# Designed miniproteins, single chains, part 107

Each design is a single chain, and the fold is of that chain. pLDDT is the mean over its residues in the fold that is shown.

## One batch from the design tools (miniprotein)

Design m3712
Fold by ESMFold2-Fast:
Structure m3712 (fold): chain A 96 residues (1-96)
Amino acid sequence: SAAEEEKRREALRLYSGTLALEAGVELAEELLADEEALRELFNLTPEELREALERVRARIERARPRLEELLPYLTEEEKREIEERVEALLAEARAA
């Protein structure tokens, strides 16, 4: 049905978006260990980055209840494919 297809599309968007944000937080936390790189690449202080990461984590937590409602609309294969794609993008970001 159209309603089920809309829920599946929302599940795909929320799951991929949440994983991408979690991967971004992980990558950004690695920058906290290198204050000089953080200043040179992004013109940010460690404190400013920590505050930004806290806001992103809060956003992930706000999305969690809706994501949990929608996860049954995704197959294990679809979740695996999304996870693999996010991991590949994170690996490319680390290599840049």
Scores: mean pLDDT 85

Design m3713
Fold by ESMFold2-Fast:
Structure m3713 (fold): chain A 96 residues (1-96)
Amino acid sequence: MSWWDQQLQRISSLSDQVLSSVRNGDDTRMDQYIGQLNQQVGNVVTQLKIQGNDQIADQISDLFLQFVDSVRQRDVTSFQQTRDRLIQTIRQGFQS
């Protein structure tokens, strides 16, 4: 599996774990998974900037902040939308 496939799978899995933790009211696990997700998204952003894909890297950073805000507000509709956009934008970045 490629490095970006591995990062995308990890980000997808962690975002699903964040969603599950929010739905279960497990704030401790939610914060833990957000921290891990922040590290993985940071790795993707750094790699995209190294490749000269600054616009996509900045979009991913902005979408991640929107995702975290929606999760903390427990806005299920907004965080599902921002999560889907985040995953799609990461895929587009590695295909470009």
Scores: mean pLDDT 82

Design m3714
Fold by ESMFold2-Fast:
Structure m3714 (fold): chain A 86 residues (1-86)
Amino acid sequence: SAEELLREAAKLAILAGSSVTLAELMKHIFKAPWEKVEKLLEEGERLAEKARKLLEEHPNPESPQAQLIRKEVEETLARIEELRKE
């Protein structure tokens, strides 16, 4: 259903954001090797891209709920790019 697609996209967006948050903490607090940080960013990127594709397949991609999830996905992807440039 359309509601199930939104719920799945939201879960993927949450997981993507969590992976990026962990990557930021691993880099800045634990001073982890870049290899470990990059693997977390790659996972976050994969999950965010999956969420974006589900939103594109949704019958009402312009709904406020879909726009809210899309904003979270785009912010997560932007954060990944910033962390890779540091």
Scores: mean pLDDT 89

Design m3715
Fold by ESMFold2-Fast:
Parts: sequence; C-alpha cells; structure tokens
Structure m3715 (fold): chain A 85 residues (1-85)
Amino acid sequence: SMAARREQIKALTREAIAADPEGWARELRAAAEELRALAPTSADPEALRRIADLLERAAEAAAAGDAEAAAELVLEALELAAALL
C-alpha cells in the first residue's frame, strides 16, 4: 500500500539522518535557502516557501537529534513538492 511505502521511506530517511545529523541539517538548510531564492520567479511562490519552511524545521530537528521528527518533515516536504508536479 501507499501508506506502507511511506512508512518504509520514512524509516530509511530516519536512519540516514541519525547516521549523520549535522550533515543532514546542513544540506536541508541549504535546500531551504535555494527554494526561497527560487520562490519569487516560480509558478507557485507560496508553495515553495512552505516546502522551504518544512526543510528548515527538519534541519532544526536533525540538529537537535530528533531524527524521527526530521524524517516526518522531510516526507511532508516531498509530498508537497510532488503535488506541484
């Protein structure tokens, strides 16, 4: 099912974040900044800013050692991005 797939991706993402929380926090912050820079010229600036906010919150969670919360926020960001495609 789609729900089982989401849970599997979340579990793998959580493990990846837990293995390198500082690296993930850095990359997620960089992605958020890039999306904010792109937002003014995009077809949906508000959607890109919401995705960027989720990624920044994920970076904060990863840096705080909360890989579970970080993984959930990353998946929410990916789900919003997929809806734009």
Scores: mean pLDDT 90

Design m3716
Fold by ESMFold2-Fast:
Structure m3716 (fold): chain A 90 residues (1-90)
Amino acid sequence: MSLAERYKKEAERDVENAKAYADGLAQADVSTAPGLLANVQGYVEGAINAAKELEKLDPEEGKKFRDSILKEVNEVLARAQAAYAAKLAA
């Protein structure tokens, strides 16, 4: 695969990992939830960094891909943060 294809796959894999941890956070207790939220945040950062590296290699395609990744990871992160806040409020 090209370097650009590798960064695209890395970003996509990090998004899927962030979603998996966000789903786990929704079902976790308050003692486990902080660690799962930290994992969501880590994978979100990884996906954004990989998308930014792709934009450096292919500015036009990479910008569109980065904008798509940013939208998706922001939705995942917001969902995870809301689930965490709800557990703390209970």
Scores: mean pLDDT 86

Design m3717
Fold by ESMFold2-Fast:
Structure m3717 (fold): chain A 99 residues (1-99)
Amino acid sequence: SMAEKLVEEILKLSKEKKSTSFTEVTRLIREAAERGLEEALRAIAKDKSLWPSLALAGLGLSVEEARRLAEILDEEGADSSLIRTTVELDESEGAKRAE
């Protein structure tokens, strides 16, 4: 029920085409990923208009959460390339954690 309500709210906000709605959609997708709501993420990934929000949500996640989101996107036929690129960059930045 929570996953269904989240998907409905994201789809509603995505139709508004406003920067504030885009920011809120990205936040809700990130919340879904952090909570492990995989079925909600899969439902969202079927709508190609939400792919930019999915990609940007991935940039705000932990490496592990971002990898899982990228896997779900690949499984649903969505483009995960931006998320995968940022995971690779985060791993490269691991070298800079040493003083």
Scores: mean pLDDT 74

Design m3718
Fold by ESMFold2-Fast:
Structure m3718 (fold): chain A 82 residues (1-82)
Amino acid sequence: DAVEAIKEGARRGLAIVDEKGTGEGGGQGVRVVADAAEEAGLTGLAEGLRALGDNVSTLSGEGGRTGLETILENAEDAAKKA
């Protein structure tokens, strides 16, 4: 299930942010979601998330954590509906 893969990727990404911080950890966390999306067959989403992860890695601040939390919340909502 693509939604379950994204949800698991987002949880793993948040764990990386907790370990490495929001800049580098946020970029790595978003790339983990991208890998989950690609494995689920969502190649366009995976490409977009990899590009976003590169941008997050060059920025400082909480954007990576907030983005991963938003992805997880939306994936949980989608899983509940589907």
Scores: mean pLDDT 71

Design m3719
Fold by ESMFold2-Fast:
Structure m3719 (fold): chain A 55 residues (1-55)
Amino acid sequence: MTVAEALARIRAEFGDTALGRTAAAEIERHGDKLSAEQLERALAQLEAAKAAGQA
């Protein structure tokens, strides 16, 4: 997964949530230092929050 793919997905699916906006800002700020595994973990956390009704 690339930074651009992660940002596009977070904005499309989670842009309306505080967690999604925070995650997008952190990835934009530190994307160069994040591994593919860290990006996938961030998305998994957002998907888990959505499943728990926190979206």
Scores: mean pLDDT 76

Design m3720
Fold by ESMFold2-Fast:
Structure m3720 (fold): chain A 88 residues (1-88)
Amino acid sequence: DIDAKVARAEADAAAATEEQLARLREELPKQLAELEEYEKKYGELPEEVKRIVELLRGVAEALLARDWERFRELARELLELIEELRAK
């Protein structure tokens, strides 16, 4: 049940400590910059990988903004995409 997984993810995210949130704020831009440098050196990522990265970025940004509606929507899309890829 994707809805149950999203609800658990939201509960875990809401329980995140300020230390964990500060670490995410610091690491997210660094990881995104590394990914951009990777694409510059090795070429464009496959579309499925780009979609996963965009959804992960959106989920992290929604968490940091405490935008729980957007967090739920993006987490659902991410989980649905993962389930679709696993069903291949």
Scores: mean pLDDT 79

Design m3721
Fold by ESMFold2-Fast:
Parts: sequence; structure tokens; C-alpha cells
Structure m3721 (fold): chain A 79 residues (1-79)
Amino acid sequence: MVEERAVKLAREAGRLAAEAYLLEKEGRGDSAEYKELKAKAEELWEEVVRLARESGDREVLEAAVRAGQEAAAEKLAEA
């Protein structure tokens, strides 16, 4: 199911983006880890957008955005 896959990838992208944000806040924005996390998050999000466009359903993108934001918030709360 396209929506389920998009949501799963969006959650992973959100977690990675949150991890990168935490590194930047610690002054590690120049680290290899920061750059890798940011690049991977962007790659996963590009795949989410591609899947949503292929579905032709705006609700797929909306669900993915919400899932990614939730996953990022969960990761930030754990830190």
C-alpha cells in the first residue's frame, strides 16, 4: 500500500532530521555525521514525495507530513 510505505519512509526521514538538528544545536553542524543524517533524510523525503505524486492522492502526502513531524517530535523528546 503506497500510503503505508510513504508514512514509514516519512517517519524515518523525520527521525534522521531530528538527529541532525540535535547535532547542529550541540555545535556539530560541520560533522560528517550531521551531513550524512541530513543527506539521508532528504533522500528519504524525496522518495516520499515521489510516492505521493504517483498515488495522485493528496491525503498520502498529508499523512506522510504528519507522520514525519510526529517521528521528529518523538526523537526530540527522547533527547
Scores: mean pLDDT 83

Design m3722
Fold by ESMFold2-Fast:
Structure m3722 (fold): chain A 75 residues (1-75)
Amino acid sequence: MEKEKRLQELIERAYELGRRIYENWPSLTPEQQEILTQKLQEFSDLVESQADNPDVEEIEQKLKELEKLLDELTA
């Protein structure tokens, strides 16, 4: 189903985001690390709250916001 395929794509994107964060972590300032940690916690809380019925569009939007934040911090 389309929803299952989109969830799999989001999981793969989250994995890639995690890898990018890991690779860039030593180059981030303590303030940037704090901002990322807060936003990652918000994302984790959202995903956990929706475990029984995930809203793919909401999860995708939050993941996209994290990806944009990382891009800004690593530019």
Scores: mean pLDDT 80

Design m3723
Fold by ESMFold2-Fast:
Structure m3723 (fold): chain A 67 residues (1-67)
Amino acid sequence: SKLKEEIRELIFKEAELTLKIMLEYELIKIAEKQGNKEQAQEYESKREELLKESEELHKKIKELLKK
């Protein structure tokens, strides 16, 4: 059904975002270890953006599952 296909696509996108968030977290730690505060701040900003995108995606999935 259309709903099943839409949910599958959103779940796959969420998995991808989760991996990207984890990667940014590791990059922050590497930059911190290197003493590069500016680079760490950039990765942190990217991670926050990805987290917001993930939250909106989660809300959309929940809303579709209710209907």
Scores: mean pLDDT 85

Design m3724
Fold by ESMFold2-Fast:
Structure m3724 (fold): chain A 87 residues (1-87)
Amino acid sequence: SSKTYTVDISIPAADLIAKLEEGAKVDPRVTSFEREGDVGTLTVQEDDGSVATAVISPAAEGSRATITVQNPSAETLAAPSEARWEV
């Protein structure tokens, strides 16, 4: 099974992608990181065996992360499909 959810983030996409790229260099769970212009794609294999793919794109008030989780945990399944994170 899979779950897709979106998170609106107050950080501009370029800045968020740069932070995620630095994090990806030191996080052993990160299996891939790709940047195409103002869009970033990050894939992470979680400790529970689930695989999460996040696509970061520009949004009106910063950026939007579209996150797809394969084999999600019960906690992930219970989370809202849309959320806002303000830093």
Scores: mean pLDDT 75

Design m3725
Fold by ESMFold2-Fast:
Order: sequence, then structure tokens, then C-alpha cells
Structure m3725 (fold): chain A 67 residues (1-67)
Amino acid sequence: STIQQQINAIDDQIKQLQDQLSQLMQQLQTAPKDQIPAIIGQILRLIGDIYDLEQQKAALVAQLKQS
């Protein structure tokens, strides 16, 4: 794949994870008290995954600008 195709694939992955994060945030508002820690754990994991993908994207964008 070209670098641009790799960036586009990462953007699609970030979008999917952001949509999942939004759904979990919605669930958190109506969740029973005993389920809140598990939902927070999933939210924190998704935030970490999004962060990692954004760092990977930043590296590819920097590579593209140098080419």
C-alpha cells in the first residue's frame, strides 16, 4: 500500500473506535452501579487504542511530508 492508503486505513480505524467510545459513553449514563467499573475499563482501553493509532498516523504523515 502507499503511505496515503495506510493513513486512510488508520483514519477508518480511528473513526470506528470513536463510534464505539461514543456508544460506551452513552451506556455509562444508564448503566447499573456494579457495571460502571467495567465500562470505564473499556473506555480507557479504547482511548489508549485511539492514542496509539493517532501516533502511528502522525509518523506516516511526517514520512509523507518528507517524501
Scores: mean pLDDT 88

Design m3726
Fold by ESMFold2-Fast:
Structure m3726 (fold): chain A 84 residues (1-84)
Amino acid sequence: DEEVLELMEELARKYAEYLVLLGEAPERAEALAERAVAEARELLANRGTSALYDDAAAAFEELAARREEVLAQAEEALAKARAA
């Protein structure tokens, strides 16, 4: 869970930067990123309560297992946004 949340927080920071580069207000970009992290925390906290939450938790764990690949894709997206 901690590794998943750390990845989500790092992706959220990159996503906020990406939105700002596209012309979004920094406070709105940060709020959208924080909401995504909060939703991930809720899904993980409710693991075992439904098949939907279990499937979502498994998907997050798979992303965490592919941390380097996921972060590399996020960095590539940011690099493209900076170049635009």
Scores: mean pLDDT 77

Design m3727
Fold by ESMFold2-Fast:
Formats: structure tokens, sequence, C-alpha cells
Structure m3727 (fold): chain A 65 residues (1-65)
């Protein structure tokens, strides 16, 4: 299962890809500059996935600062 969406955070657009593979969820976030950050989690609940997405966005924003 693969889910793709566009998220606006701090006035910037991010492409978010969430892929479920058995007991793992792979989350990839790409910013408008083409920088990517990726994380795997064993949690499928929306809170943990949302938290991981926000952590990846913060990581990308820090890399551009």
Amino acid sequence: MKFETTLTYNGREYKVTVEKEGDKVKITVTNSAGLTAEKETDSFNGYDVEKAIKELIDELDAAEA
C-alpha cells in the first residue's frame, strides 16, 4: 500500500509518501528544493505517522537554514 499527498507547513509545500510493507511503514518527505528525508516506523496509527512526518519536515527545514 502506498499513499501520496501534498502537505503545506510553515507556508511551504512538502510531498509526503507513506508506504506500508508488512509490519513497517516507510515515510518519505520531499521539499520544494528536492531534498528528501526518510524514516521507518513499526506503528500504523495516525498519531505516530503524523509525528514522523513533522519530524522529517523539521529536519528538512533545519537542513535549509
Scores: mean pLDDT 76

Design m3728
Fold by ESMFold2-Fast:
Structure m3728 (fold): chain A 83 residues (1-83)
Amino acid sequence: LTELLEKVYEITKEEALKAGLSEEDAQRVADIAVFSLLVALAMGYSEEEAIDFAIRNFKLHLVRLGKSKEEADKAAEEIKKKL
């Protein structure tokens, strides 16, 4: 579990930075992705479902921070490729 959490954090932070977020905002969206993953797993969802939930919340927060849907979708695709 710890290895999955670290991997999700690092990948989501990297993709947020590539999307043009500040270091602070990238850390926050990575934390949100990891928290979303943990909540889904605690609720009994599969690892695949929990990852999808984390990516959905990552995309939502990129859009809320001013990124386009297209930019958020591109970042999400890169995360899926790396996981």
Scores: mean pLDDT 86

Design m3729
Fold by ESMFold2-Fast:
Structure m3729 (fold): chain A 67 residues (1-67)
Amino acid sequence: ASGTGTGGASCADLGASCGIQGKNAVCVGSDGEILATGPGDNAPVAGVSAAIGCLLSGGTCTVLCLS
């Protein structure tokens, strides 16, 4: 699943959901730049990476789940 989160908690949930599916979590900014990536084989790390990316984007990020 992919989505747009606001605040670190919702971005972390999106990243963790990618990891649960065995997919990498990639957080991208409004320009499509990659702000953070988390490995799909570690859901907690994917969640943390997405939360960090969200903070770097000013509190909103788009999280993509990539296989």
Scores: mean pLDDT 67

Design m3730
Fold by ESMFold2-Fast:
Structure m3730 (fold): chain A 119 residues (1-119)
Amino acid sequence: MEEKLREALERIAEEARENKGLEGLALAEGVVRLGKQFGLSREELRELARRLATEVLGLSEEEVEATLRLLDRALELAEAGGADEEAWLKFLEEAAKLAPREEAKKFLEKVIEEAKKEL
């Protein structure tokens, strides 16, 4: 089980690195998915996100803080009984206002488009 968790963490870090300017947003989404997949606690997810943002991605202090705020809101939404697709989209739209980079809007628009295709 630990081997699969490490593989998932590396995949999240890789996806975040490929999303230049949106690393924090990509990391927050990946960590929320990881929590659902492996049943990790809120505190464990926050610790993993902080470590990935600082030690693996090398994000600035401001970007790390923004990432943790986005993750915190995502975890609160998940702990409230799980987000339906509409609630998740509204969350991502609000998260764009908190992201340190203007390109966050483009990333969120892409995520919203993909979610609509599944409906």
Scores: mean pLDDT 65

Design m3731
Fold by ESMFold2-Fast:
Structure m3731 (fold): chain A 74 residues (1-74)
Amino acid sequence: SERDKIIEEAIEKVKEIAESYPEIPESVRQMLIDLARKELESLRDESVEELKKAAEKIIESVTKWLEEEVAKAR
C-alpha cells in the first residue's frame, strides 16, 4: 500500500542518517529507528498527506537530535 511505502521509505532514510553518525552507539541508533517506526505506525490511519508530512518531520527531528547529541558529547 502507499502507506506501507511511505513508512518503509522514511525508516530507510532514518537508517541512512543514523549510519552517517558512527560516533553515536549502535544501540542508540537502533532506538531512534524503532521510535521513528512507532511514531509513523501511530499515524497510519491519518491521511496520506499527513503521514508524508509526519515522515518529513521525523527525518528532520532525528537529524537535528543526532547533530545536537554529537555536539553535546564534545
Scores: mean pLDDT 82

Design m3732
Fold by ESMFold2-Fast:
Structure m3732 (fold): chain A 117 residues (1-117)
Amino acid sequence: DARAQAEAIAQKVKDTYIKMLTDKSNSQQTAEMLLLQSGVYKAISKSTKDEVLREASEALSKKLAESADLAAAGKMTPAQAEQTGNVLGLVTLGDLLEQAGDLELAREYYREAKKLA
């Protein structure tokens, strides 16, 4: 079941990011990684012609940049880490469903990611 596999991967991505974002021992390295990913989603937002993916990518890029600033300062709260992880999980789920050919469901998850970011 491709959908069940996509959901499992998205959950693992969410959980992994929450753990990374709450780890203050590597705050500078975490911040640099978040800035790199912010740049990737900014590039996607500029290159895509899909309005839903554009808006989700813009929102995620901004959220990742804000999370990088908080991580670098050692000020990331568990609630902020969970919000950022949830947005990443939803975008990951959307990407995997789009690759599986479920474009309508992918767009629903991109819209949810934008709302949470």
Scores: mean pLDDT 82

Design m3733
Fold by ESMFold2-Fast:
Structure m3733 (fold): chain A 77 residues (1-77)
Amino acid sequence: SAAKDAELEARAEEIAKQAVEELKKQLRRPLSEEEEQAVYDAAKKAAKQMAVEPSEEQRLETAKIAGAMEVLRLVER
């Protein structure tokens, strides 16, 4: 259903925004626009890829891990 797909997309976007904000608080430094976008994209993708109706808490944790890995990748460069 297109409506159900739109709802899942909106939920993934909300989770990605929460992941970005939580990572900003944890890192004790501002994120660049590039870092914020990379974290958002990685978190959204991770939240969407979870199969078999994971809890909202599990989706947020997975999104945060994906975002944190993206920050580490950018810092390593």
Scores: mean pLDDT 74

Design m3734
Fold by ESMFold2-Fast:
Structure m3734 (fold): chain A 87 residues (1-87)
Amino acid sequence: FEEEVKARLAELGLSEEVIKAILEAPSIEEAKELLEKWFRERREERRKRLKELGIVPSAAEVAAEELRAIGDLLDAELLVEKYFELK
């Protein structure tokens, strides 16, 4: 199950170091905090990148990105919760 959780988090773009830090966190609360921080930083970096490239996304594109980001975060949080339950 740990290998499956690691594989799923890696598919979302988390580095091996970040995944290790999350799964080795002393509590589920700290693991979730690290996860939320990573997703927040990823979202901010993407917005900065689009601005630097002069790309202005439409309202529909922004909404689609937000829904996807929420879904990815919820999936990752559920995986982390299940990992800590079975740990």
Scores: mean pLDDT 77

Design m3735
Fold by ESMFold2-Fast:
Structure m3735 (fold): chain A 57 residues (1-57)
Amino acid sequence: MKTIIIEGIGPGMSEEEKEKIKKEAKEYREKGHKVIVKSPNEIAKKYASEYLGIEVI
């Protein structure tokens, strides 16, 4: 199992980029990897948690 860290998630992303990241996170989880989103601030953290349903640090 690998830990995959995703950065750069925030409200300024396009809908295509949001769906791409959501799909990639799902694929990594389905392969048995732990997916963590690294957030620079509370707004980005809330967005990643609520929109993607991913663990945020």
Scores: mean pLDDT 67

Design m3736
Fold by ESMFold2-Fast:
Structure m3736 (fold): chain A 84 residues (1-84)
Amino acid sequence: GASELAEKFIALLVGRGIISGTEEEIATVRELLKDVDSLEQLRSLKEELIKRLKLNAAQQRRLDRVLSLSEEEFEREYLRIVGE
């Protein structure tokens, strides 16, 4: 099934200007996160995300900020981006 974590993560990547939100970028994130259930597992994929999404230094710094969020902070940020 589609990972809820993957969809929330995609929203943060787009909302924080880390990716443009192209169909190719979205498909890449969904494939990488298909078996990912936690932020700890997501952090282990940092280098693969950087390589597959071709992130520059500024985008990498923004990604690091997202990956440093707690589960509660991640959920709060997601709700802020999609509108409460």
Scores: mean pLDDT 85

Design m3737
Fold by ESMFold2-Fast:
Structure m3737 (fold): chain A 81 residues (1-81)
Amino acid sequence: SIRQQVNQLMNIIRRRVPPDANGRYRISDVARVLAPYTNWSQAAIRRRLRRVDTDGSGTISGDQLRDFLLRQVQDGSFTFR
């Protein structure tokens, strides 16, 4: 299911990407960790996640990341390997 795929990706990120003091994830680290599990390159993931980063901090919240992954998986733009 879509929910199961998103939950698996979120669990990988939580285990492999250290959050900052505010519980936010570095976009570059997220892209590096996710790329092997998807049909997207690190550069493609970084470009799309920067659109979610409205503050320009180079970081995203867990909620922003989950919403991003849900949209990509639902649209068929993002395939779990």
Scores: mean pLDDT 82

Design m3738
Fold by ESMFold2-Fast:
Structure m3738 (fold): chain A 86 residues (1-86)
Amino acid sequence: MDLEEAERLVEEVEEIAEKVKEKAKELPEELGRKTELMAGSAVGMALIALGVGKVTGDPKFAVEQIRKIKEGLEKLLEDPTDLSAA
């Protein structure tokens, strides 16, 4: 796996995070705020994983970590009240 795949996965994480934030607007304020923070944190973690992959030259590690983050966000998108999914 190359860094191009890791960069695409970061873009996918950002897209899913935006969808999670949109769903968060439909939640009670406290849950919506927490869901938005989880989405933002996931984007931050994906960017850190990409950075680690670039510095270490290990794109496989970056891809694996970003995929796990994406899966967590996809679960949160399915049920934004389940904060344990992110």
Scores: mean pLDDT 78

Design m3739
Fold by ESMFold2-Fast:
Structure m3739 (fold): chain A 81 residues (1-81)
Amino acid sequence: SMEEELEREALREAIRRVGKQLNLSDEDIDYILEHAETVDEAADLIAKIYNLTPKEKERLRLTLEILHRDILAQKRAEMAA
């Protein structure tokens, strides 16, 4: 559905933005985009690649969740306008 496509696109954009903020390589960002379908999966993959502590992983998960929500809201607003 269009809503499912928007949610998927918003997640992919959140991953790209966080990846750039953390100075992840383009290769690592592409790997995460190919293998993560949820915020939790993205946080797990980044934590595994970069050996993050449980606390760092939780902070990353929260950042991804907030960013995903904000991007999704923005994309929905743009489609309604």
Scores: mean pLDDT 85

Design m3740
Fold by ESMFold2-Fast:
Structure m3740 (fold): chain A 84 residues (1-84)
Amino acid sequence: DAEAALAAARERAAQLRAEADALAAADAAAPLSPEERARRDALAFHAAALDAAIARAEAEGVSAGNGANLRELVDAADASLAAR
């Protein structure tokens, strides 16, 4: 369901942004480790990629094609963040 894929992508993008923002706030209070900074940057990168794909799907209309792309981007973000 392409509409379910869009909803899942929105939820995941919001989660990634919230984690990135929390790490940025933590860095402002006390310096993050290089590993934590790398995670923050990865979270922000994947959130931005999802936001762009979501905006495109919303502008063009939700389809099987852009729904599949949204699922692939969520899976790619999850795989990247799980690996490091």
Scores: mean pLDDT 84

Design m3741
Fold by ESMFold2-Fast:
Structure m3741 (fold): chain A 104 residues (1-104)
Amino acid sequence: MEEEERRKEELRRRLRELAERLGLPEEERQAMEEALEFVLEEERLDLAELILESAEKIAEAVTEEPGHREVARGVVASLFLILRGVLEAEREQRGEVITEPPPP
């Protein structure tokens, strides 16, 4: 639906703004963008929104203490990598269920 397309664009924009705010290196930013795109392809918009909202709250908290930016960066990057891994594992499990007959 058009609403989902708009939400996907907003989530991509929010991720880029978050990465810029945290000063993420290009490698980590690319990994996060790839993870978000995977989540969007799996139509897990609610999970993408939840993770971005949580990451944005972490970024907001570190504005009072600049030294915490590297910690926040690592946590945010890890959240997206974990999310991607979980969804990839879930997708693989679904594939096995539909492609393999149950053992006798």
Scores: mean pLDDT 71

Design m3742
Fold by ESMFold2-Fast:
Structure m3742 (fold): chain A 110 residues (1-110)
Amino acid sequence: SALEEALAALEEAIRTVEAALERAEAAGASRLVLTTLRTALELLREARKLLEAGDLKKALFLLELAEGLVLMTRGVLKTTGELTPEEEAALNEAIDALRRAIAAIRRVMG
């Protein structure tokens, strides 16, 4: 059941990041934001395959890598003053989804 909850959380995170990417594209978000969200989505999909194979440690590593990437992009754009409200919303949705998936995998491990 904990593993099923982790898979469900990861599938929800994938759907959330896909939706955030679609909204960011429609809003004309910067190439950096779009590339970051696409990379996070690829890492989420790979983490799902690893989780299905029982490789919890590698799945967690990829999700933490994805979170770090999204946080870095948000930080850079905030520092340069280039972060739009729509971009901030999309990046924040991705961060929240990734954190929920990370927490769910950690519950399976702990």
Scores: mean pLDDT 91

Design m3743
Fold by ESMFold2-Fast:
Structure m3743 (fold): chain A 61 residues (1-61)
Amino acid sequence: LSQEQRERLRQLLSQVEGIGEDTAELAVQRVEQNPDDIAGALLTVPGIGAALAEPLAAGLR
């Protein structure tokens, strides 16, 4: 995951009501581990459901 994509993901997560900094950091870590499956990686993060994972993944493409 590039620095630009990491910052973009963090920015996108900050726009989501109810997502705290700890959840955003965990999401970045999960996507870094599985950059080929961003939506799937986001689904492993507590507090991020399918309804959020898909738009966030689309925002990074």
Scores: mean pLDDT 76

Design m3744
Fold by ESMFold2-Fast:
Structure m3744 (fold): chain A 87 residues (1-87)
Amino acid sequence: VDKKKLDQEINASLARMASSVLDRELERARRDPSTPQELIDLLSQASALYRQAADYYEQGNVDEANKLIAQAKQLVKQADALKAAAA
């Protein structure tokens, strides 16, 4: 019981940290007028998904949280591809 609670707290903290990192990147991207709107949208959606996943981990809904993490990671990969294309 305590082990599962600790794992949930760690996963929730990691998801919140990922959201915070993406929020800082999003703030910097929005300040650059050359940033594509698609990149801003991808970063915004990924950040929201990580935050929602943290909430699900705190609720003990690990399956739903894991699905949201997978979706967020896919959006981050799309954002990274756009950054690479922009060089």
Scores: mean pLDDT 84

Design m3745
Fold by ESMFold2-Fast:
Structure m3745 (fold): chain A 100 residues (1-100)
Amino acid sequence: DATQQALDLLKQALEAVKKGDYDLAIQLLNQARALIPDVPQSAHPEMLELLDEIVEVTDNPEVLEAVRDLLMALLAVTEDKESILRAIGLILRVIGKLLD
């Protein structure tokens, strides 16, 4: 199930970020991004919630770039207006952190 795999990867990425293992976090985020075309629309809100938590807990620019790339891939396939607006808001927040 691509949904369960993507969510588990994002949960593992969040834990890696909390432990300061940024290389592992980036690898897990890139693996989750590869699954996006196979993830149903109904899973996008939970993925966005986990990505929001990752953005909240780190200022590491390489992790933030991986999150941005994942959010852009998600934005390209999401059709739900609330998920689109949340993804855009998170992308702007990531860009803001990268500019600091």
Scores: mean pLDDT 90

